# Designed miniproteins, single chains, continued (5), part 88

Each design is a single chain, and the fold is of that chain. pLDDT is the mean over its residues in the fold that is shown.

## One batch from the design tools (miniprotein)

Design m19042
Fold by ESMFold2-Fast:
Structure m19042 (fold): chain A 61 residues (1-61)
Amino acid sequence: ELSEEQKELIKELRELLNDDSISKEDLLRVIAALLVVENSDDEKQAIEYGKEVIEEVKKRK
């Protein structure tokens, strides 16, 4: 069962995947973050990782 916070992160990460301004390296980071947030047994670490990737990618846009 995914938490509400995980669902919000997945939504934001999916929105980033549709952004044509993102580099190939950042697209790969977003894909990795989606996999971690959806499949990780450590919810807290998955959420932290997802947030870190989102913030880093947004800074480079």
Scores: mean pLDDT 79

Design m19043
Fold by ESMFold2-Fast:
Structure m19043 (fold): chain A 79 residues (1-79)
Amino acid sequence: MEYGRKAAEAAAKALGAEANELAKEYASQSVMRPGATAEEVADDTVTAVVTASGASGDKEQGRKAGELAAKYAEEAGAG
């Protein structure tokens, strides 16, 4: 769970840390589910980050954040 959360935070920061605080919060909340597999973490993280980014009005960044979040989550907990 920690690794997935860190991956989501890193993805959100890569797209503009200051402006994407919401994306970071939502991704952390969604990915902190105990016992989640890398695939589940990636899927949930993508959804959370995209949703948060969309809410902030950055749809294009949200899409990119989702792709990066999935990559980081899988790298952190790939199996």
Scores: mean pLDDT 55

Design m19044
Fold by ESMFold2-Fast:
Structure m19044 (fold): chain A 97 residues (1-97)
Amino acid sequence: ELAEELAQFAEAKAWILEHASEETRRVLEEAEREAPGEGLRLAIAGVMFAREQGREDLAPELARLGLELALAERLPEEERERKRREVVERARALLAA
């Protein structure tokens, strides 16, 4: 399980290095700066989710939502739940467009 997750993360990073736009790369840099480790991991997850949905054009926006999820974990529980719902709603709206 862990070895497979690490392999998938390494594959995601390799794909990003080959295919990510300048805008997506800036978001990933911002994510690592604002939430080291967690921010980058969830921002990368957002990019890969965009790819899986066939919406690579949304990679920067979904990466930003990943960063927002990482930052939300640092909020008080009530604000964290509100922020998580907001992020899910925004992701759905982006994918519906």
Scores: mean pLDDT 80

Design m19045
Fold by ESMFold2-Fast:
Structure m19045 (fold): chain A 60 residues (1-60)
Amino acid sequence: AVVEDLRRAVEEARKKAEEYQKLADSGTPEEQEFYKKMAENYRSGIERAEQALADAEAAA
């Protein structure tokens, strides 16, 4: 349960990061910079969630 919940949270965050990255790739230069930073923020959060997932998987 915990492992599956964490895995889903990571996948949802990855989808958000990809959405912002696509907006960063296709927007105006100003929008590209803003959305690129948003995507980077989500990726940073994913790293922490992936660590929690790895710990939970190792404990399972």
Scores: mean pLDDT 78

Design m19046
Fold by ESMFold2-Fast:
Structure m19046 (fold): chain A 65 residues (1-65)
Amino acid sequence: MTEQVGEDVLKETVGNEAIFYSKEGEKLAVIDLKTGKILEEYNPEKINGRQAAIIVGESLRLMVE
């Protein structure tokens, strides 16, 4: 299931993982839905601060819930 979680970020749920994409379809990060931990980061130094804030926010939300 793919959903937009910010203006420039898409989220796809695949099994136990949430995969985050740019609006152009490039992978940004993968988060474990069980732990909220970031499993993989794709070019983290090139992710803009807004995309990083969305990804970190989702990770923190999953860890608190």
Scores: mean pLDDT 73

Design m19047
Fold by ESMFold2-Fast:
Structure m19047 (fold): chain A 69 residues (1-69)
Amino acid sequence: MEEREKGIDELIAELKKAFPELTDEQLQALRDSLLFHDVTLEELPAWKKSLIKMMENARADVAALRAAR
């Protein structure tokens, strides 16, 4: 239990470091979602990879929107 929670916290910290545009509210919501879905320690690397890809796509979309202004 404690190891899983620590693993999730480390994942959230890495996401914040890679994507500093993420707000504390967004990071908290993501942490709560991972805890709610009972994500295991073994599943965390796959979740991290999926979340990074999703955030990279979102970042590209935001950059395109800003360039269009």
Scores: mean pLDDT 75

Design m19048
Fold by ESMFold2-Fast:
Structure m19048 (fold): chain A 88 residues (1-88)
Amino acid sequence: SLFEELKKKLDYTTYTAFVLQLIGLDIDLELARRRGDAAAVAAVEQERDRLLQSIKLYMNKFNNVVFKSEEERKKHLEELREIYEKVK
């Protein structure tokens, strides 16, 4: 699963932050659906899909990259953290 891959590839802090963001978006989506707010549903779905796409692109990049150094690996983790910080 995506969460199992994230847990294996990310440090604890980055993994936790990212999982919490995804959970928050899923909660927002469910609440919008319960209100029958189609515009809010569409907006949250777009935000969630964009975040998931960014995660998948990052994971694919990470899995297929031969890192030249530990510094390069840390840079990839920092990119993921920055994505999380920008969305909420």
Scores: mean pLDDT 67

Design m19049
Fold by ESMFold2-Fast:
Structure m19049 (fold): chain A 92 residues (1-92)
Amino acid sequence: MDEARAKYYEGAAETLDELRERVASSSDEEARQRVLGAYETFQGAVIFEPESETEKKARDLFARGLAGDRETAIASLEEAREIFREEAEKYK
């Protein structure tokens, strides 16, 4: 299962990096809509291990990004990406 976990967390980090790039290139309103749509999509993907501290922290960061401005959203996505990258390294 470690290889599957590593691939999952790597994929989650890549998805967050793509979302961050789209949010960074958007207007504040477009960024908000993108984060909302991604959060709904991510509810199915980012909770692969919902009881893990890693996914709980990531969900908290997503909630903060949704409540804040574009800069807050970018910072939250970057922090969540690093959390998933670090988790992936544990299972390689």
Scores: mean pLDDT 67

Design m19050
Fold by ESMFold2-Fast:
Structure m19050 (fold): chain A 100 residues (1-100)
Amino acid sequence: MSPEEKKLELLKEALERLKEIYEKNKDKLTPAEADMFERLREKAEEALKERNVEEALRYIEGMAVLLHSAAQKANDQEMADEVEKLGRELKERLEEIERE
């Protein structure tokens, strides 16, 4: 598997995990935050379809920042920790691929 294909698969996994966190916690987001998340999701899915790793990562990071902000406002440490762990794991695995 190419480095690019490995990165795309990791980004797809991250997107699905962020969607799961969102669905479990969407009552903690304002309507405007939910609309922003859905917009970022659509952009991330399109970037992945186009095999644009840089653009997909940018939108996925935006989704994570939005969910982390919502978790902090809701004082939900479990949600905040879940988003932080996802971001850390994604960063570490992307850096590993770059070193190969």
Scores: mean pLDDT 87

Design m19051
Fold by ESMFold2-Fast:
Structure m19051 (fold): chain A 68 residues (1-68)
Amino acid sequence: MREDAERGAEAARRVADSAAGARTAAYQSNKAAMLNGHEEEGREEGRRAADARDGATAAQHAVRGSKA
């Protein structure tokens, strides 16, 4: 009896955890889209700027190396 009740409670808790996790993930995604819609754009631009800077620096060093 108690084992069946515990098993049922654990199964219900796992279902509730999955549903709560999905709801929390949706809530966090929605909040992240509202708060980080601006930050997501900034992150993309920052990533592209860093890649462009590193590429430009590598190209400059390659030109200096071939000239010297």
Scores: mean pLDDT 58

Design m19052
Fold by ESMFold2-Fast:
Structure m19052 (fold): chain A 65 residues (1-65)
Amino acid sequence: MEVTVFTEGNIAYAVAVIDGAVGIGIGVGKTPEEAAKIAREQAIKNAKEQAKRRKEYLAQQRENA
């Protein structure tokens, strides 16, 4: 997986790519490091959720067959 983080003051933006799914996260904190951590986690979570949805759909199709 690939994660890119940009920090600007106490705001951070992150982009994560997992299995072709793109997740974007925005973090706001008292420190740039805290903001970056939040943004990174959000981006990864969003990308993972998209990937998981795909897996669940495939599993359901298998049960239907």
Scores: mean pLDDT 77

Design m19053
Fold by ESMFold2-Fast:
Structure m19053 (fold): chain A 92 residues (1-92)
Amino acid sequence: SPAIQELAELAARAAAGLASLQAKAGKAVTVTIRERIVLPDGRTIEVEGVGVADPATKTGIGTGRAVEYDPEGNVLAEAEATATLTAERDAS
């Protein structure tokens, strides 16, 4: 679904952005963001963003994944995205 793709893209960009700020501060860290959305019909959406900070380039590289499950735990939709952000400017 378009919403699942957008959630994966937002997670990738958020993780990359947070990682880029850590990189600007001279920190070589990995940032992980997780969110679980529970819908009224019992479906769930699990979102994960992972950002890697590179202080040498002041860059954060983020990956995002969003997975929608039915109430039984079967995968209905999934999406993945990547983003690269520098503390000086946005990049891809």
Scores: mean pLDDT 87

Design m19054
Fold by ESMFold2-Fast:
Structure m19054 (fold): chain A 84 residues (1-84)
Amino acid sequence: VKDDPVAVSVALKLRALIAPLDGETEISAEVTVSTPDTPPVKRKLTAKLEEGEDTVRIKLYEDGKLVDEFTTKRVDPEKLPGTR
């Protein structure tokens, strides 16, 4: 199966949603993109988290270039009802 950079980016964004639970503000992953017709290329994906009052802004970088940015509701397990 091809390592799809988009799929890796989505996985990194999902990790970023739970990163505040672990006290992380930045997460990184290296992915090797290989296809039958191209030589393997290493790409570094980095997600940076910026905390707002009720939101978290997630900026996704590929090899230092901003490729995606979105804002989501702040995930705070201490304020969530129940034990999580």
Scores: mean pLDDT 61

Design m19055
Fold by ESMFold2-Fast:
Structure m19055 (fold): chain A 63 residues (1-63)
Amino acid sequence: LSTELRVKIVEAIAKRAKLSEEVKKELLEMARKGASIEDLAHKAVDAGVDEELVSDVAFEVYK
């Protein structure tokens, strides 16, 4: 998975879940450092994002 694709996933999650700028920046740093989709999803869920939302974003970006 490319870094650009991971960044797009994070941006889409942040927009749809209306994440704070702090959480968004943390996820973007993880994505740029090569974190797995599972690591990004875990961090987003810990920040209060719905697991279904993360799944929907991944499906749309991979399409």
Scores: mean pLDDT 77

Design m19056
Fold by ESMFold2-Fast:
Structure m19056 (fold): chain A 78 residues (1-78)
Amino acid sequence: GAELLVQLGEKKAEAEKAAEEGDVETARKYTEEAIRLGQELLDLGASPVAQENVQAAVEAAKKALEEAERRAKEIEEK
């Protein structure tokens, strides 16, 4: 459980970093990995506090992907 939670945090951080660079492919990859790890953690019966942390991390990764897509579109439209 603890190792998966650490991995989820790492995937979230990588997605956020990719979003800052406008790298949609990398942000999508890490967001998809974060979603998968989050689902694994929920399926393993994480505590309520861990469930909240998992949901927050997955949502942050999804927002990072949205920011990456917005930034990439702005670069392409210019």
Scores: mean pLDDT 79

Design m19057
Fold by ESMFold2-Fast:
Structure m19057 (fold): chain A 70 residues (1-70)
Amino acid sequence: PPTFTSQDTRVYDSPFPDLGHVEADFPVTVPDQVVSNQRALSSDEVEVVETRYDDLPVGSRVTVSLVFRK
């Protein structure tokens, strides 16, 4: 039974607002899922696998990957 994974990129304001520029964030590596549960899981079963961010001009990006396990 496969596990599904979600990736999302959030944009944050940088301390350098006069640049007004957003670059691609760092690539996020999502690990292979081991065991999936298709029901609602608690935070100990749903993990934020990785959060990547870049110190960019205005609009720094943060990538969040979620994975359901067990």
Scores: mean pLDDT 35

Design m19058
Fold by ESMFold2-Fast:
Formats: sequence, structure tokens, C-alpha cells
Structure m19058 (fold): chain A 68 residues (1-68)
Amino acid sequence: SAEEEQEREEYRKFLEDLIALHNKYMEKLKNAPPSEHQKLREEYGKTQAQIAKKLREEEEKRKKLLEE
């Protein structure tokens, strides 16, 4: 139960980080010239992938911890 609560909290923080990243990206798009939009999209995609990778690694660590 406590482990499940912690896992849900970590996933919630992951989602909040993604939402914050998306909001920051959208604000950058509004304020940047069109010539910079490709670079911003590439940076957003890379950061999003890194955030997703970290969550997956934490999930694998948690599974391994429970595997006795």
C-alpha cells in the first residue's frame, strides 16, 4: 500500500513535469520567430523522451526491488 502510494505520487510528479514542460514549450513558441520553431520542437522532444526514460528506469528499479 505505501509502495503503491509512492509509485502513484512519482507518476503524478512525472505528469506534472510533462505538463510544465509542455506549457513552457508553448510559451516559447508564442514568443519565438518561426525560424526557431524546429529547434524548439527538437529540444522539447528530447526532453520529453528523457523524462519518460527516467520514469521507466524508476519503474524497473521498483519491480526489481519487489522481486525477491
Scores: mean pLDDT 79

Design m19059
Fold by ESMFold2-Fast:
Structure m19059 (fold): chain A 81 residues (1-81)
Amino acid sequence: STREIILEALREAAERAKREHPELAEVIEGLTEAFLLAAEGRLEEAAALAEELLARFPEEDIRRADEAIVRIGRELVEEAA
């Protein structure tokens, strides 16, 4: 299913992002969990986790983690094509 493909791609992108940026591992895991919660329709829990991440980590680290996940996710789609 489309949902399963997206969730698997997100998990793989997070694992690659942690390998490329081990210093961002905690924020990458937090962002990935927030994305997975949102994908499951658990929007209040996803929002609460996102708010916790913004309070806990510098905005620059969150941005770097998000950029890495998005870039790797696009690379995974290109590899599958």
Scores: mean pLDDT 83

Design m19060
Fold by ESMFold2-Fast:
Structure m19060 (fold): chain A 85 residues (1-85)
Amino acid sequence: SLTPEQQAQIRALAREAHLRAIAAALAAGWELADTPTVRELLREVEESPELQELVEELKKLEKEEIEEIIAELERELLERVEALR
């Protein structure tokens, strides 16, 4: 079972990965689900200069390349979560 410290690390990694995935989805022009979690993540992306810069850089890519980046971010999150166990 996961310790409270490991659970906190997993939550932090998941949030970081989700923020980057939202930035990539925005760059791809995806319509995002209107949920409380997505609304909070969108606000953080809008307020973060680093994430806004990421959105601008990703907008230079083709949609298929952005979708591949999103898939890689999800894979990396799963690998990092497993590494904490």
Scores: mean pLDDT 75

Design m19061
Fold by ESMFold2-Fast:
Structure m19061 (fold): chain A 100 residues (1-100)
Amino acid sequence: SKQRQQQIVVLKTALVMDTRPEGQLLLTSDIMAILGDDALAEELRAIAAEYPEDIAAQIARVEELRARARAAGDTASADVLDLTIASLKGVEEWKRLLEE
């Protein structure tokens, strides 16, 4: 639906603007739920809970989910996960530069 598509755009914008890795993962989870993949939404919440403050581990787990989505031909989920990975890598690089 057009309303669902508009809601996804709003959540993607929030995802890119969130400077917290856990916030980015939870927003990604909400997008997956809207796309109808409740299992993937739960897996993203689990990553946030199991790997707190470990951005490198979070990225690795999300990359595995993206590979699975691509193998299944789920381009909508894969595209969102691409955005999530880019956003997490941005936070990782920002933190690295600030600790220099």
Scores: mean pLDDT 88

Design m19062
Fold by ESMFold2-Fast:
Structure m19062 (fold): chain A 57 residues (1-57)
Amino acid sequence: GEVKFEPVVKSAYAPLARVVGSMDAVNEIARKTGVPAYRKGELGEVLVGEEVAKALE
């Protein structure tokens, strides 16, 4: 995929992954997950559940 996944927070209840990619891809993920996307230079970043990040590969 066009995005890079980085673990940010790990818990038994709600592990999170950081998704980095184009703003278009990150905004689509943010829209589907209900969390805000952040701009990181020319790329976007969003924090999502690890299971969601895996489904986007």
Scores: mean pLDDT 65

Design m19063
Fold by ESMFold2-Fast:
Structure m19063 (fold): chain A 80 residues (1-80)
Amino acid sequence: MPSIQQLAQQALQLMQQLVQQTGDPELAQMYQQAQQLVDAGDLEGFLLTVGEIVSRYSDDPLAQQIGAVAEEIARLLLES
């Protein structure tokens, strides 16, 4: 099973793909914020940012996959 850190990096990679796919500058800002939150170890802030991205792009398969990874991170945090 991947670690929380590996899952966070996977989510960031999927976010980067979504940024490239959409060309949305607001999403690019949210992506940079998500990277900063992961680097700071603020996983709660990271999960909130992911929730906003998923809500904004709810019909996008990449956003759905990002949401699934975030749910697994949240589950692992509760099992720690």
Scores: mean pLDDT 83

Design m19064
Fold by ESMFold2-Fast:
Structure m19064 (fold): chain A 68 residues (1-68)
Amino acid sequence: SALTSRSRQFLAWARGEIARTLADPTSRLRDAEEIVAAYLELARTFGLPDAEETLRAELTRIVEEARA
């Protein structure tokens, strides 16, 4: 599904932040589900118009790619 430009910008930012989080051995957010949940909550707070399930799927993919 096509994402809005605002959601694409959020996900691009989140990709960089998630990569830094996973590279930092002192980070408290190490679990994939916790990372996805935290960024999904931020997406809700920012009022992103795309469906929560779509944003969750994209965030899950970002975490999986960052761990590869």
Scores: mean pLDDT 79

Design m19065
Fold by ESMFold2-Fast:
Structure m19065 (fold): chain A 70 residues (1-70)
Amino acid sequence: MEELLEKAKKALEEGNFSLALTYINMLVQKGKYEEALPLIRELYEKAKQNGDEVTAATAKRLLEEVEKKL
């Protein structure tokens, strides 16, 4: 559990959005919504800053799904 959070955060820090999204999705599938939420928000902001509209749209959709579960 802790390992997934650390891996997701590291991927975000390195700008590896595909890898970050993979670990974030694993957290969401495990019901770790509160832990995933800040990571999804960070992914969305970083993707927007880099002009990655596809990743930003994916992160926004995932954010809405997770917020509904909380």
Scores: mean pLDDT 83

Design m19066
Fold by ESMFold2-Fast:
Structure m19066 (fold): chain A 85 residues (1-85)
Amino acid sequence: MVPTEAQVDDDIKGIKEILEEAKKAIEEGDVHKATILLTAAEIRVAGLEFDGTLAPELRDRIEKAVKEASEEIKELKKKLDEAEK
């Protein structure tokens, strides 16, 4: 299945929304919710990376979004570890 530009945009938006919810969960001390949300974000990022292999014309956009999301996930995991101790 070849992803459309609109589908990629929706996927990127969805990842950002999940990451915002994960940040909130970490700040509220909801470790379980944060863990679930970060796992969901990782799965979504993997799907977006795969879409990039199928749609070379969207590759730069996808690569930028994947890099930004991966860096955000890494920082949020670090904050989650600090919250759990």
Scores: mean pLDDT 80

Design m19067
Fold by ESMFold2-Fast:
Structure m19067 (fold): chain A 95 residues (1-95)
Amino acid sequence: LSPEQRENLRRLGAAVEKALSDAALLERVTAEARARGITPSEGEALTLATVEVLLGREARDLALDLIQRGASAEEAFDATLAAHGVPTPEELVNA
């Protein structure tokens, strides 16, 4: 991996770890999804929380909108990262 790819993977890993450990963030994200008529899975809630930690609330709202429109958690995550110019985990591993 290049230094840039390694740093991006480190940032993604840190965001996932933060989301997993932040019960208040997960609860807030789940409540906001429910307010939009979505009952998120654990994976969807974690995806939304990770996006908010990594890219902020506007990016999280984009991911939530995509899930509401029928996207999978993986599809919503990848599309949100691409919209913000961040390589997906698959691109980081396979580049």
Scores: mean pLDDT 76

Design m19068
Fold by ESMFold2-Fast:
Structure m19068 (fold): chain A 59 residues (1-59)
Amino acid sequence: MEEVRQRRLDAAVRLLRETDLPLETIAKAVGFDSLEEFEKEFKERYGKTPEELRAEMRA
């Protein structure tokens, strides 16, 4: 994945961990145009959706 996208996704992981913001808000905050684009690239990078990762972090 591109360096810029990698950094944006890493920022999203931090927001998922530290906040209860909706996924749509996080996607826009880290510079994605849509939740669908964010979820697709996130899953390609981490092997799971942002929803799944957030659920795991809460356990």
Scores: mean pLDDT 77

Design m19069
Fold by ESMFold2-Fast:
Formats: C-alpha cells, sequence, structure tokens
Structure m19069 (fold): chain A 89 residues (1-89)
C-alpha cells in the first residue's frame, strides 16, 4: 500500500558528480491512483549542486515497500528537490 500524504520516507538519490547515493528523509506530498508517489526532499546547497533532474531515486516506505523513480524538479531557492517514484512491477 502506498504511504499516505505527510508520511516520512527514506529517499536515496544518485549523485551526478561521483555516482554515490545521498540518503535523506523526504515527505510524501501526493499519491496517484496507480501508486506513484511524489516526495519532497530538503537538501543543503552543496547537495543540490550534485543533483540533477532525471537522476535515479529509490524510496523506501515505513512498511519496507520500495519505489523507484527519478528527480522531477530541483528548487535551489527553497533548497528542496521533488522526486517521483512508482512501485516495483
Amino acid sequence: TPPAVGTEVRVSIRRADDGSWLDRPGVVTSVAPDGTVTVRVPLSPEELDKVKVGNPVGVVAPDGDVYLGEVSSVDRKNQTVTVTARPLP
């Protein structure tokens, strides 16, 4: 079952600079009928410089369900990224 809006999830974002993963908490902002989740992730300015739209993302819900997706937008002014992820097929 997709996590509800407002749920804190673990988000892993692939870095564009060295290919390592950033592991950060995020908050679910929307859930689509197909189970696709949208998550907002606060990042530092240095972390934002290492993230690009289209970077691979993994999301782990509190129940252990894994969602895969990508960075959909980067907001440098508000120091957040938005990621979109869907359940594994």
Scores: mean pLDDT 81

Design m19070
Fold by ESMFold2-Fast:
Structure m19070 (fold): chain A 109 residues (1-109)
Amino acid sequence: MLAEVRALIDEQIALLDEQIALIAETEEDPFERDVNIAMLLIEKSVLEQFRNKTLDSTPPQVLADTLRQAATLYRKRADELEPTDPELSARLRAQADALGRLADALAAS
């Protein structure tokens, strides 16, 4: 189960890298580009620190609640991204669904 959580975190980091690349190529306002990239880099750093330092010691119920919150956030981002990149949006929705299913499995354990 922890290996599955790590795989989902790794996919989310990959999705953040793709979002950063998209913003760098498509955002015409330099200020909005720099702010949006900075926010995604902060999120990437938080995910990397969680994966590397706290994941193995996190209780299953706390982990389930965290995954559900992440799923909600990723669905919102998928909706916002759909007009710009429908393929990346679809991948974010698939990731959110995977996070939700894993959270339900953890809560049932």
Scores: mean pLDDT 79

Design m19071
Fold by ESMFold2-Fast:
Structure m19071 (fold): chain A 105 residues (1-105)
Amino acid sequence: SREAKLTKILALTATASSSAYLALKLHQQGKDELADKNAATSISLMRHVIEMMREMEADQSVIDRLEELLRQAEEAFKNRDYEKLVEISEEFAREVMEAVKEMES
């Protein structure tokens, strides 16, 4: 159902945010290989969320904003800026939650 797909989008978005936060905490502990794995997971989940949002026919302006945030997340990861990755993941989550709320109306 449409409701089940929107719920899955929210669940994947929450997991992406948690993975970004774990990447930062692991990096602070010197566990850089595990940090990179969690950062990569976060980015992969953001990409999947965007694909699902497209399939659900979200507004193009929403898709464009999420793609911009994904690009920024990929750049932050390339620079190993885990703090920036967390900030971007939180903004991505906020944008997804607002879009899902609008789509439920």
Scores: mean pLDDT 91

Design m19072
Fold by ESMFold2-Fast:
Structure m19072 (fold): chain A 66 residues (1-66)
Amino acid sequence: MKKTIVLTAPGITVEAAQKAVDLARERKEDRVVLRDEQTGVETEIDPNATPVANASRAARAADEAR
């Protein structure tokens, strides 16, 4: 069964993305989503991408929602 794990961060940072990527790699059978608390935007984490790449994608999605 594939679970969705949501990590909520007050802002999209590389540190938040690193934690999400680490969790996605540990729980590879589960879907990990990084949620921006300010915009409510959720971005699915790619465990094969770097934390910087994931943070950039999540920040862009949050900016587009403004």
Scores: mean pLDDT 78

Design m19073
Fold by ESMFold2-Fast:
Structure m19073 (fold): chain A 84 residues (1-84)
Amino acid sequence: SEAAIEGGRRANRATLRGDSRGTGQGSSDAVRASGGDRASELSRQAGLQAPTGSQSGGQSAIAGSEDPSEEARLAAGLANLAGG
């Protein structure tokens, strides 16, 4: 679990620099495991992924159509209300 959090944080740092080759489940797991400001982390990940995914938006849109991110949707909604 701690190894997964460490890997997720490293992947998140790479993603922030536009280096998303190592991104995936690790980043999402790290956000959930931390239990902290998951809404901000999810919004940050969505923001990073959105510019890249905009050119192939179908992937993000399709993922949003289903239920795997129900908690993420709630967290994103709360972040949107809090941050605009």
Scores: mean pLDDT 47

Design m19074
Fold by ESMFold2-Fast:
Structure m19074 (fold): chain A 89 residues (1-89)
Amino acid sequence: SPIQVTVVGLLLAAVYTSVKLNEPQSVIKEELDRLLEAVEELLPDQEETLEKLRELVEKIKKSTDQEEQLELIEEMRKLVLEAIKKKAA
């Protein structure tokens, strides 16, 4: 739904902002878990995309480097947007 797409977009922005503001890793991890849950609800039938998303989330959670986290978040954003476009086609 348009509402679920908006929620995913807001959660992606929240994760990016938390990393940029150097928020505690516990906050970033919680936001990543909420994002993953929201994407799984939005795209339940896209198992390959969800597997790749889970791998990216785990890499971000294990990283302590801001630059690496931001690069992984951008890859995650691209993956999610492409999956949403594919579902809408």
Scores: mean pLDDT 84

Design m19075
Fold by ESMFold2-Fast:
Structure m19075 (fold): chain A 94 residues (1-94)
Amino acid sequence: SLSELVDELLERLENLEEFDPELVAELLQKLSKILGSEVLLEAIEEAAETSDFKSEKEFALTVLRLVLERALKEKDPEKVEQIKKILEETLEKL
């Protein structure tokens, strides 16, 4: 179910007619509070290396994909439920 929420969120964000960078930034901030700020910093560094000359939207979504890949590897059930809640709340705003 976490994997299904990740797939749904990424598909809906990619297909938005108007990209909202603040919504993505808020989501990343909420996820970093659970996963650790280091996860976000590592995702930004990796995205910068792989996203040479890409658009701001593509860069932001690449960072989000990398953070969500780390979230899918989370083994703490309490953290997994917190992540699910954040993704569900973000989907409701779309």
Scores: mean pLDDT 82

Design m19076
Fold by ESMFold2-Fast:
Structure m19076 (fold): chain A 59 residues (1-59)
Amino acid sequence: GKEELEASLLGIEIGKKAKSDGLTPQEARKIAREEALKKGFSEKAAEAAGLSAGMAAMR
């Protein structure tokens, strides 16, 4: 849905920064999930942010 899409876009940005900072995909996933929850996203949307960040950090 719209919330999951917005969270995924946030996750991609966090994942790119995490990769640039030398962090692992697993660390990127954790950071993005926590950041999404802090911003008021649902647990489902936060999980989408984490998955997107992990994938972005792998590339």
Scores: mean pLDDT 84

Design m19077
Fold by ESMFold2-Fast:
Structure m19077 (fold): chain A 70 residues (1-70)
Amino acid sequence: TREATLERVRQHLNGVVDKVKELAAAGDLESARKIIAGLEKLAAEETDPELKALVSEAVAEMKAIVKAAE
């Protein structure tokens, strides 16, 4: 179902955010920024407004994590 698809996407994005947290904690801001750039591109190309919102929210959270680690 669509609800199950959105749940799966949310779970995947949570995993990516956790990875960015790990990279920031390790001081690997370059790798963290590359992940963020990839998701920004994905958000820009996404036409489904719900998926676009989920990806954009994850990008904003990851940018905040990297900024806090700088």
Scores: mean pLDDT 84

